# Ledger of designs, part 51: designed miniproteins, single chains, continued (5)

Each design is a single chain, and the fold is of that chain. pLDDT is the mean over its residues in the fold that is shown.

## One batch from the design tools (miniprotein)

Design m17749
Fold by ESMFold2-Fast:
Structure m17749 (fold): chain A 73 residues (1-73)
Amino acid sequence: HHMEELRRAREEGQRAYDEAKAEIDRTVASAPPEHREQALRDAAARMVERGEKGSPAQREGYTRAAEDALARL
């Protein structure tokens, strides 16, 4: 039913956001200080691209995580 599909999509998007945020944070933490900005940009771009290959909910989650990360620059 529509309601269960919407709920599942929302949960999927939130999971995608958390996963993307964790991957971006980990990638930045493992990079040398002078390369952290580039590492963040590269990780954010990968999350957006991963979202484009997924569901609309995953795309929203990955895109928001990338935008939030870039906003920290």
Scores: mean pLDDT 83

Design m17750
Fold by ESMFold2-Fast:
Structure m17750 (fold): chain A 74 residues (1-74)
Amino acid sequence: PTVTLTGFGAFDKEDVRKTALEAGAKRVTFLDDDTAVLELEPGVLPSDIGKELEKNLNANVTLVGNSTLKITPK
């Protein structure tokens, strides 16, 4: 399963990568400065990734559709 991350251009890419991996992403691939694709470990939900990003980046995270997480600064 994969999830797409958008809107994180205001944040450090290494903080985004570290948080996603700690939250249960198997792999993080940055497509550009504002878009990444996460491969998730079995049993990990997009909402699990979103919660950790909200806590660790001090951001708002919104699930758009079933597989996109949009990150905005607080």
Scores: mean pLDDT 83

Design m17751
Fold by ESMFold2-Fast:
Structure m17751 (fold): chain A 61 residues (1-61)
Amino acid sequence: MPMVTPDTPLSELVALLVELALAHADDAEIQALLSRAYDFLLQGRREEAVALLREAQERAA
């Protein structure tokens, strides 16, 4: 899966967040990163959300 960027559409960021949350439900570190990324997305803080999603993607690989 390609790494997300700040240019990634919001719909794709949300889809990735949901996919990682379901695939890694038992990984506390990934869940913590995804929870924080979700909070930043709700606040409109896209760059911070993308940084956390990237970290979650790297840990999930």
Scores: mean pLDDT 80

Design m17752
Fold by ESMFold2-Fast:
Structure m17752 (fold): chain A 93 residues (1-93)
Amino acid sequence: AYEEGLKALREGNYEEAAKHFKEAAEKGDVKAQVALGSALAKLGNLEEAAKYFEKAAEKGDLAALFQLARVYKELGNLEKAQEAMRRLRELTR
């Protein structure tokens, strides 16, 4: 599923990519959670994208914190975007 998701992502088929990543992401795979979040963000599903980036960030993924800040900014939630960047700063000290 994950490799098929990566192929779909390279082809710009974000719906198919999200479908392939969902099973692994729900099982707790951090890379699949980040990949699913990215595909959902490309589809404009920013609330769900934030959910999966938050799951990955809780497990220590620094890229997920950066992506979470971008998604909250796009949603207009500047407070949560600033909080995600603060969390990233604290973890990179």
Scores: mean pLDDT 83

Design m17753
Fold by ESMFold2-Fast:
Structure m17753 (fold): chain A 69 residues (1-69)
Amino acid sequence: SLEEEALRLAVELARRLAEVFGAELEKITGKKPEIEIEIINNEIVVATAKAGDLSRTVTVHVKDILEGL
């Protein structure tokens, strides 16, 4: 379904953004980045990049992806 495709794309986008943030945090901290992804009600994807004592979170709304499909 379009909803399933939108969720898949939202997860891919969130992961890629978290990887970019993680690489930035790695340059600042010298520590390997860790990425965590959480899916909430198949509506919101939350990806967090952590390196050392620094973290950055990105949120992608599946609804916004659906509007582009």
Scores: mean pLDDT 87

Design m17754
Fold by ESMFold2-Fast:
Structure m17754 (fold): chain A 72 residues (1-72)
Amino acid sequence: DERGRRYLEMARNAAEKAVEIAKKDPSLKEEAIWHVEGAARVFEGLARLDGSPVVDEIRRIGEEAKKEIEKI
């Protein structure tokens, strides 16, 4: 499942960048959460269209990143 792997890589990269941005500038915490939510929605949707089993993992990546940002 090469496409699923790419979606996971993109979701992880988006989550990591959002967390880093929020940690460097907590005033951007709300924007970082919106970015994580948007990216998760896009890649989860793409994974669903392809019937990829990574849908749940993409969702978990987004939820974990959001929780980490909320704790800042």
Scores: mean pLDDT 83

Design m17755
Fold by ESMFold2-Fast:
Structure m17755 (fold): chain A 94 residues (1-94)
Amino acid sequence: LPGPPPPGSLSEASKKAQEKANVTPEAMAARTGAVRAADQGLASPENAGKAAYELAKSHGATPEQVADAMRYAGEAGAGSPELTEKVAEGARKA
């Protein structure tokens, strides 16, 4: 993954999420898993979101942490609003 995120966008959101969500190993794993699942689920963003939610849930993530992970996955996949919506839909189905 080349380059750091631009300042005032992902970097600010990441810092706030880490401070507020109190960066537990579970929360970090959920966020990383969600981003990775969304990125690799090119043929099926819906199933990627579903898998990301199941991973977050299995690590004991709270509903708020899962929502944050799904949002972060959406931002990482966010060349497209449609992709973000499909990932979120998949997570809701789980």
Scores: mean pLDDT 56

Design m17756
Fold by ESMFold2-Fast:
Structure m17756 (fold): chain A 115 residues (1-115)
Amino acid sequence: SEEAEKAFDTLLQEHRDRLLAEFDKVADEIIERGKKEGLTKEQIRDELVSAANRLLARHAPELRAKIDELAKKYGLTDEQRDEWFRRAAIELARALMEHVDRKVGLPVPPFSNKF
């Protein structure tokens, strides 16, 4: 239903905002340490991607529980709930990867990752 979709979108937006705020703190620490240690932009990006994946994995059980509760509230089928899980995973991964790219700066050209 439209009401169920709005509730899901609100849940995702609140979870995304919290996740990005937590990631920002960790990302800033990784960037500062990486610059001090003389790491390349690519090496710093790899560490940020690893940190983002760890945050997604850490928060996944809580998000799944909240989505399951919301799906039950709106009388969704297991198939519809599982599609919500899938949408949430894709959207949050995309948001974090976009945030990683912004933290490193503008994307480097595909032929040179060392400028």
Scores: mean pLDDT 83

Design m17757
Fold by ESMFold2-Fast:
Structure m17757 (fold): chain A 57 residues (1-57)
Amino acid sequence: SRDELLAAASKVTGRSRETVRAAARRVEAEYGIPVDEYLRNTAAGDDRPVLRRITTA
C-alpha cells in the first residue's frame, strides 16, 4: 500500500513520511513520474529508474 511505501521510503531516506510524500508529489508534477513509482524506487534505494525517466522527460 502507499502507506507501507511511505514508511519504507521514510526509513531509507531518514526523512518524515510527510516530507517524502511532498517530494513524490513534486516529482510527479514536474516529471510525470507517478507517486507510487517514485516511492517504490526510493524505498528500494534505487534511483536509477526514476533518474532515467527524468532524463528522458
Scores: mean pLDDT 71

Design m17758
Fold by ESMFold2-Fast:
Structure m17758 (fold): chain A 95 residues (1-95)
Amino acid sequence: SYAREVLLDALDLARDIGVRDANRLGRPDMAREIERLAEEGKRLVREDAPLSEIREVVSRLVDLMDELGKDNPGAQRRTGLARLTLDHALQLYEL
């Protein structure tokens, strides 16, 4: 469905932004965790998992991106965009 594609694209965007910024900040551990959570989220969406499980993974991904953006304005602007995109995509998916 369109909503599924939008959520998968939002997860890809969050992964790409998060991994790139984590690596730029010297946080390869965080880059791996962001990659893992984004791929888990995509798997849950593709498998039509319960919304509660999808929300949990998205929430954890957002928390990591917020941590990554803390005290780094450039990363915060990019992770903020990814966070808003994820929120809007999840709202569309829940309709």
Scores: mean pLDDT 86

Design m17759
Fold by ESMFold2-Fast:
Structure m17759 (fold): chain A 70 residues (1-70)
Amino acid sequence: DPQEELERRRERFIRDFEATPEQIEAIRSNPHEGLIELLLAYEERHGPEEFAERLRRLAEEENERRARER
């Protein structure tokens, strides 16, 4: 179910990028815009190196999950 997959991914982003209650509400209201704002806010708080490392780890986890499903 694509909806369940999107919700799972959304919850992961909320946890991993330290979403505030306001950011969580924004993601629920406008998922695409809310996620972009969350990522930008995380980069601003932690810097581009930490942001890139976190994205890399999430990509690795997603690739591993997909490999296990095949």
Scores: mean pLDDT 75

Design m17760
Fold by ESMFold2-Fast:
Structure m17760 (fold): chain A 97 residues (1-97)
Amino acid sequence: SALEKLEALTPEDPEVAEAIRRAVENYKKMKELLSKENPTLEDLKKALEYGIDAVADLQRALALSTDPELKAALQSFLDEVNKMIEEVKEKIKKLRE
């Protein structure tokens, strides 16, 4: 997975490492809410908030990174998180209909 590739890399910059740590934490919280058998509208809204926070953290890490391999891994993970955010938005829309 994109996350596994990112976790295999060791950022030299402590600010990049901290941004990645926060992004992964927010991503895991989003996934935990989405892994419920029947997520509520409130669960989905909270998952969306965690996803948006993860995107912000990944964008910060990407802006601070100079390593091309790390940048590629960050972009892949950012793309995966953005896809999950769009899927959550569609689920929220369907529950409101």
Scores: mean pLDDT 87

Design m17761
Fold by ESMFold2-Fast:
Structure m17761 (fold): chain A 115 residues (1-115)
Amino acid sequence: SHMEKEMEEKMVLLIADLLDMSMSSARIYLKLMSEEDKEILRKLVDRLSQQAVDNMRRSQESRDKLNKHLEEERKKFEEEMKAAKSYSEVQKIIAERLSERFLKAIEEMRKKLAE
């Protein structure tokens, strides 16, 4: 039913938030849970405010976006490395990527500290 599907999605979202895991991992976890634990989780979901649900969705979207960005950066790095024709070019690519990652990490920390 539509209600059962909505409940399952909220249960997955709550598991992902509480255990700090991806939505896909949380779905696997839900399938492995005992019926007793699933009933406890359903009761917890029923007590969630819309604001709490929205906050959890935003947290998961931020994590998914970060994970996607990291995967895209890894693929770009692999392509740059494959295009390198000498060891000195490889060293330069690595040095530039480490510098960029460091600057991005500092910027992200500054944003979190400013909140």
Scores: mean pLDDT 70

Design m17762
Fold by ESMFold2-Fast:
Structure m17762 (fold): chain A 100 residues (1-100)
Amino acid sequence: EWEKKREKALKLAEEYAAALGLAEADKEAFLAQVKKLLENLEKLGIELSEEELRELLIELVAQFYAAQQLEREGRNSSEPESVELALELIEQAKRTLEAV
């Protein structure tokens, strides 16, 4: 059922955001993005396994975390140095989430 799948996904997303130490406002913004994604998946009839959903959420929260860190530094993601830093932040986030 989509309702139970949505609740499970949002709970997992919240746990991942907390593990990365996201501030409440950033966590709320991330959860809003996850809700929109889940609504789009339901509308398109796309079924994800629990493993696929977990992998997707890890990827999304890692990217969100990296984007927030770059924004706090006033960096543009199109700059070479910002790209390298973003990839490093994504890798660090994924390593942290493997412990959750």
Scores: mean pLDDT 78

Design m17763
Fold by ESMFold2-Fast:
Structure m17763 (fold): chain A 95 residues (1-95)
Amino acid sequence: SKREEFLRLWLQLEREIPSETVRAFRAATDPEELQLLEGNIAEAISLALNGLPLPKNSIEAIQQWLERLIAHAPASRRARLEGLSGQLLAAMSQL
């Protein structure tokens, strides 16, 4: 199902994003902006996992968050993470 595809892609992406990348992104982001951003992303992920329709702005917020996060990844990992991100966003748009 589309929900199972989303879950597999989300878990794959979480596994493949280096912990150093997450730390670098958090260090470079304003704490208030980070809290708001991570809160909105957590809500969007919760809606998707429960098979509920996602607002367009939630998908766009996840896209922007992933683009900013991946920008902090090592160059050798960026193409792979961008590919997985694109697949995840495509799966979410079909929920």
Scores: mean pLDDT 80

Design m17764
Fold by ESMFold2-Fast:
Structure m17764 (fold): chain A 96 residues (1-96)
Amino acid sequence: MVVEEELTATAPPSASRASDVALARAAEAGDEVRVTAESLEDGNRSEGRTTATEATLVAGMATVDLTSSGPSTIRGRATLTGAGELVDLRFLFEEA
């Protein structure tokens, strides 16, 4: 079984980095949370993976650098393998 969530947001022009952060509740050891962040204007993509060691809350994160001089559209995705649930999906924007 795979659970998937997607989020899009416009990053502020002053942001130099965008992180997609997912919180998942794993059902058992071996469940994997994958997080993907994409800057649509820059074409930058990254992926983070976290494997649960037991039935617990696990966090995943993927970070992209923002190279455009204007606002960038960021698309985030999180997928969880197994029978757990995605609890939260959000963006964190950082200025240099």
Scores: mean pLDDT 78

Design m17765
Fold by ESMFold2-Fast:
Structure m17765 (fold): chain A 88 residues (1-88)
Amino acid sequence: GEEEALRLADLAFRLADLAEELAKNVPGRAGLAAEATAGVAKLAAAVARVLLKKGADPEECVAIAARAVALALLAVACALTGEVPPLA
């Protein structure tokens, strides 16, 4: 429920921070894509936390936070592989 949503949001922020740190040493499109994707992951995690505080359904907040974790992992993968993720 609420605890799981908060744990996933925290994990997403931590993974996004890692992706941003890794991206600092990755030039070109891959570095920019990793930074941008990490930023979107942080926004999604923040949305999950705000909605939870506003009394939204905890299950919906878990789903949003889980998507934030997936985006943060994609950002980390992008920084490590030098590949630009498909966003469409």
Scores: mean pLDDT 84

Design m17766
Fold by ESMFold2-Fast:
Structure m17766 (fold): chain A 74 residues (1-74)
Amino acid sequence: MEELEAKKRELEKYLAENPDDAVALVQLAITYLRLGKPDEAEQYLDKALAIEPENEGFRALAAVLRKQIDELKA
């Protein structure tokens, strides 16, 4: 838990200076998901997809992450 919270804090600090880094946004979404916070994970994942909508790798990863988000919200 504490390691994930430290990772979250570092990614949030990085994104404050690099707000449109889609890779960092995906990493933050995964970190929130691992922390059991699906609403925040969904927010950051959607932002990453909005930045790179034609990235097939991001779309495939988003399908997997959205399934896990839905399982946590059920």
Scores: mean pLDDT 80

Design m17767
Fold by ESMFold2-Fast:
Structure m17767 (fold): chain A 108 residues (1-108)
Amino acid sequence: MPEVELEAPESVRRGSVLPVTATVLSGGKEGDTVELTLAFIPLDGGRPRLLGASGVIGADGTATLPVDVSGLEEGRYRVSGLGAAIVAPDGKVSIARVVGEPKEVEVY
């Protein structure tokens, strides 16, 4: 199964785009697309939000995924990869495993 590790900035301004970096550890190559569903879980309690993003894998094995956080309230969130897929240019889809620890992001 393909494996993807996520990295995110520790903060993002409300109404901006959060650039999430996906490092493809296995099962993807340059030119493939990473499709990602993230759960944003408020640390103060509140309803989790599901946000999607996609990005093309570069020569370094990473994809930058622009996550639209404009629908989120200000506060601290735990960010977890809920689902990931690697999509080849021919349309072949492989379900990927998100590995590593959840990230914490402040929306301010």
Scores: mean pLDDT 86

Design m17768
Fold by ESMFold2-Fast:
Structure m17768 (fold): chain A 63 residues (1-63)
Amino acid sequence: GNEEAVKEAEKRMREALARAKNAEEGDRYGAQAVVDAGDGGASDEQLKRLGELGRELLKEAGA
């Protein structure tokens, strides 16, 4: 998989979640970052880990 695409998606996800008004909006932003990483050449395993990271970041942001 593309490590650069994964790192870029992680940065985008963290930024988007910081701007999210609620958990639902944050979840949608996290899902979009995973899609962008997939388009950038991330592997299925990397995409699954990014999805898990998005959920962890939502918990940290306070759902």
Scores: mean pLDDT 73

Design m17769
Fold by ESMFold2-Fast:
Structure m17769 (fold): chain A 94 residues (1-94)
Amino acid sequence: MPSPLEKILEEYRKALEELVKAGIISEEEAKRMYEGFKKAVELFTSLGYSVRQIADLMLSELRAFVSSLPEEKKETAQKILDEFEKRVREILEE
């Protein structure tokens, strides 16, 4: 079965796909965000960071991203982020 970090990365990928479908980011931007965070997860894991610490970093990055958006995009992006955060919490409570 996939590790908790693999599950969180898959949920992050899904959240990025929902942002693309909503017209908030491009396919290329979503791919760069996913690849960048996957590399960061691999690095932080090698440095001894916990799953919870890495999850908190993912959530912080997405919160900062949503906060930087134009007002008309924030509501839809916030709903996508809220759903991602809920799924991350479910994974961490396993």
Scores: mean pLDDT 83

Design m17770
Fold by ESMFold2-Fast:
Structure m17770 (fold): chain A 108 residues (1-108)
Amino acid sequence: MEELSKVSEEDAVEAAQKAVQEAIALGSEYDGDIKKLDEESYELIKKGELPKKVGPLVAIAYKLLTDKEVDYALLKAFLELLKLYLNGEEPTEVEKELLKEIEKKIKE
């Protein structure tokens, strides 16, 4: 996406940090060892709810789905963290479904 090329690494990091702080403020416990978006966490965030424990990828996914407009800095952070955590592996079906939902939100 052309808009992603305009986002700086610094802006992406700041957006990710804000997403994590929002999840903590909503009552979630931050756990940096949680590197996957699992099916249970995805079902909760689709309902506008957060898991009791959230990693950065889950916190970012929640904010991307619940915010009215897509924050491209946050989207860049999500894509870069997902790539890092996958370490050459394929995204899970849940991660693929999330990306499709974000793409629909951008196109509408």
Scores: mean pLDDT 80

Design m17771
Fold by ESMFold2-Fast:
Structure m17771 (fold): chain A 89 residues (1-89)
Amino acid sequence: MVDELVEAVRNKASQEEIDRILEEIREKFGPEAAEGLRHFIELHRLVDEGASPLEKARREARAGHLETAEQLLRIAKASEAEREAIRAA
């Protein structure tokens, strides 16, 4: 599973370490898996402060960072999709 990647992102590991893990995933599971996880990790990094995605999205929107606010809202959909995938398996 991607548990090591999620844990590294939550602990604010270096970009070098994250890239290394993604490279291993690319070699073992293919480029589609690596690109999907890279996108997912980027969204998770924006949530790592302990604030809810909605609260962080509001803060970014007020600062004029609309792209970041949209990505934070998408994290909720990503989590829901992951739960659906686990249930379907």
Scores: mean pLDDT 60

Design m17772
Fold by ESMFold2-Fast:
Structure m17772 (fold): chain A 82 residues (1-82)
Amino acid sequence: MTYTLRFAGQLVSFSTDANGRVTAANVDAFTDRLRDRGVLSSAEAAQLRRRLLSEIARNGPLSVSQFRSLVAQLDQQLQAQR
């Protein structure tokens, strides 16, 4: 299923698996989309991907609410580094 969230002030879509969970493949697609749309540089997209994948490696696939909360926190951190 497809959902939307705000990142860097822009409305961006992301997808889940059939069980409503955000997997590593969904993270890859999301960060590639941000890079390809020019929302993030290649370096920023790689940093975001690494941080999201590390959470999945520790905690398993994320719920939509967990993904939204984590992305909001990482958006704030990336804006602070600019």
Scores: mean pLDDT 83

Design m17773
Fold by ESMFold2-Fast:
Structure m17773 (fold): chain A 70 residues (1-70)
Amino acid sequence: SSMIKQKELSLTIEAFSILAEGAAKGWEAAKAKNYSGRDRRQAILEGAREGGKEALAKIREAQAKIDQMS
């Protein structure tokens, strides 16, 4: 239904926002330490990974609630 599709879109946007925020925090941390190249990329990846972990947890919780309504 259109309501479910709108909820899925909202969750997708929130998930990407959390992931992007994590990556940005990793970049700022690397900048503060004057990291470059691989070390900077690693810090960005670690930030994105933590953001992705949070996003996945929220998606799983929302999925469980949707499944209960089915």
Scores: mean pLDDT 74

Design m17774
Fold by ESMFold2-Fast:
Structure m17774 (fold): chain A 80 residues (1-80)
Amino acid sequence: SKIEQVVEKAREWIKEIEGKSEEEREELAEEMARWLTEEFGIPEEVARAIVDALLALAREGRYDEALEAVRMGVAHYLAR
């Protein structure tokens, strides 16, 4: 499933965010959003909103909610 692929990638991103500076996280967010746009055709604004939600929740240690936000955001867009 495409959604499963995104959730697995999001888990990798969460691990990669650990130990990064704010600037490095912003660069990573741009890369994540670009990947969602290129791989699934999600518009840049929507992809960035999904990634920003992931990063905000991950920053608070809410990893399960961060993964769910990505899953639901992508699923909602793909169901259009």
Scores: mean pLDDT 81

Design m17775
Fold by ESMFold2-Fast:
Structure m17775 (fold): chain A 81 residues (1-81)
Amino acid sequence: MPSVAEKLRELLEKVKAGELSLEEAKEGIIELLDEMAKQYPQVRELAEETKERILKAKSIEELLEILDEFGLQVAWEVASA
């Protein structure tokens, strides 16, 4: 089965391609953030904070920026551990 990180990347690509509505993207991202928090406890608080930002996002571009920052922070946390 694809990893949670791969599912998040796939959602991000679908959002960029215009295949998902803003609301559909938010739902999918929130589900994956919850799964990431369960699989990677070190990013649990970051995932919860990111969910709040995702819910408040007003555009696809804002959503993509939040996800890009989240991905960089996760990579930094994992690389620093």
Scores: mean pLDDT 74

Design m17776
Fold by ESMFold2-Fast:
Order: structure tokens, then sequence, then C-alpha cells
Structure m17776 (fold): chain A 84 residues (1-84)
């Protein structure tokens, strides 16, 4: 459940700070940008499932993409920490 909360907060952070996140993405290679875009789409999909109360489906989707999502969450945490 902790990871689901982290995913929701990460998606919310991206929604609230789109310019800062876009600047971060611009520093990545085209291949890395495509991966980041896919991960971000999954973060928002998981957030939507959680908001709809579909926790089991959100958890399944998170487990399926856990490695990629964990890497993206780490980058978001680092950006947030640097801004604080």
Amino acid sequence: DEKLEEVVEAAKYIEENPEEYQEALAQLSPEQQKIAEKVVKKLFEIKKLVEEGNIEEAKKLLEKFEKEITEELKEIREKRAAAA
C-alpha cells in the first residue's frame, strides 16, 4: 500500500509541477524520454484506479511495472528534495 501512496503522490507532483518535470525530461535521451513517458502514463493510470477505489487492479498494474515505476519515483523524489 505504501508504494500505491507514493505512486499517487508522484503523479500529483507531476500534475502540479509540469514545467519542472518537462525540463527534467528534456535532459534525457530520446530513448529515455519514451521510457519516462510510458512510466508517467502508468503512474496516472494507477492514480485513476486508486481514486476509483479499484485498489486491487491498481496494485496488479504497479506490480507489473514495478521496476520502471520505482526508478521514476526515485527521480521524482530527488527533484522534490532538491526543490525543498
Scores: mean pLDDT 74

Design m17777
Fold by ESMFold2-Fast:
Structure m17777 (fold): chain A 84 residues (1-84)
Amino acid sequence: MEDLLEEVRRKAKELLEKLPPEEAAFEATKEGTELLMKGGVEPIDAISLSSAVVARQLVEVGGLSPEEAARLAVKAANEQLEEL
């Protein structure tokens, strides 16, 4: 689990260096959810864990406020839930 979350963190950081924050949040949450589900995590938990990691990276790497990061992460999580 910890190794999978570290991989999600690395992907989010990489995407934030290449994409605007909103697009990076969406792509990182999508890829993180897919990685966690392949690792055996239940879909809703995978989305929750992925979006939490992405929110942290939006603050630490993206330079967003915690409120802005949470808002984008929630939006990305909702988009992933619609794809289930």
Scores: mean pLDDT 83

Design m17778
Fold by ESMFold2-Fast:
Structure m17778 (fold): chain A 71 residues (1-71)
Amino acid sequence: SLVEELLEASKMNEKEFEEKVKELAKRHSDEEFFSALNKVPDEKFREKARKIRLEYEVEEGIELIKEAVFK
């Protein structure tokens, strides 16, 4: 499950953790991701994972806007 994958990621080193969270963010909707993340008991882990997800979404959103508006 996504919750189990996030729990496994929390045991990884910083670099592996960032890569795993980006992968999970790409494959799951905001609702799925944040719902699963809220079930993870580590507050510092949740905060880092939220930042990674938001950075990914902002970058993806900017690219989509550029393609739609400046094509």
Scores: mean pLDDT 72

Design m17779
Fold by ESMFold2-Fast:
Structure m17779 (fold): chain A 93 residues (1-93)
Amino acid sequence: MKAEELLKKGEDALRQGNYEEAVKYFKEAYEIAKKNGDYVLAARSYLLAGEAYLQLGKTEEAIKWFNEARELARKAGDEELVKEADYLIEKAK
């Protein structure tokens, strides 16, 4: 399965309140994106996984994933994703 397809399945699960399933799909999307050198998609996958972790009440896990996503966004040169990660980290505190 393509990383983009897994990301969409994760987003669908997140919208339905299936947070554990959403995290699983986002982590799978991350692994494929990272293997393919797609750091933008890898960063997006971890930002969405962090959002799902926040919904599960796992704030420390969420912040960890947001920090990883921020570093991936920096490697990708995607300043808007860096700003999004920074915003989510501050909001989660």
Scores: mean pLDDT 85

Design m17780
Fold by ESMFold2-Fast:
Structure m17780 (fold): chain A 94 residues (1-94)
Amino acid sequence: MLFKENKEFIDKQLEELEKKVKTEEEKEILEKLKEVYEEAAKKAEEVGENAVVLIGGTESADGVLSIQAKVMLVDEEGKSTEVYTVETKTVKLT
């Protein structure tokens, strides 16, 4: 069950990240990461057991962090198709 394994993996990564955040900026990043993940995870559950969530952040050269989440449907051959994209959230880094 890809959905369950993916969820357990991401939940563990977020818990480990939460233990390391110390600044208000890091807390804001974690909060927005959790928000996009929660939306994507709810959608992945609706899609089914072969749905996985991809979550990440990319930093621009001008110090804006873009936080993104997507839901992918994985077939029996391991091919993934994007079925849902969460609206990107941004954090201005200083």
Scores: mean pLDDT 81

Design m17781
Fold by ESMFold2-Fast:
Structure m17781 (fold): chain A 80 residues (1-80)
Amino acid sequence: SMKEEEIKKIQKEIYELMRKIYENKDKIPKEKWEEFMKEVEEGVEKSGEYIRKGDYDKAKETLLEVKEKIKELLKEIEKA
């Protein structure tokens, strides 16, 4: 379905952004990394729960929030 394709697209974008974050992991303080990873993992898990329930709109919203958190951290480390 169109909604499932949108979810897969966002998941792919998150994967690519996370790859860039991991490449710069040494530039991130340990406590900030742990908090960030917890938020990402909780968001991804929550989106998966919504997908299982057929709530693709909530799944998309949750994944977009995760994507934004990753982009914010990446922007911070790229400016340092």
Scores: mean pLDDT 86

Design m17782
Fold by ESMFold2-Fast:
Structure m17782 (fold): chain A 65 residues (1-65)
Amino acid sequence: MEDLELVKEELRAIIDSEKDPAVQERLRQAYEELLKEAEKNGLTPKEVLQRFAERLRQIRAEAAA
């Protein structure tokens, strides 16, 4: 089964690979909020990845404007 610890590491790698400092900072904030939500509501690792991907798209789109 998917390990939340592995998902955390994967998301951190994505954030770390982001070259735009403004996007990276917003992704860090989204990451922390998402982990807090996962702890409170018992989100699955799959749901965490899905929500992060959606926020990543939004943040990048906003940065490109």
Scores: mean pLDDT 78

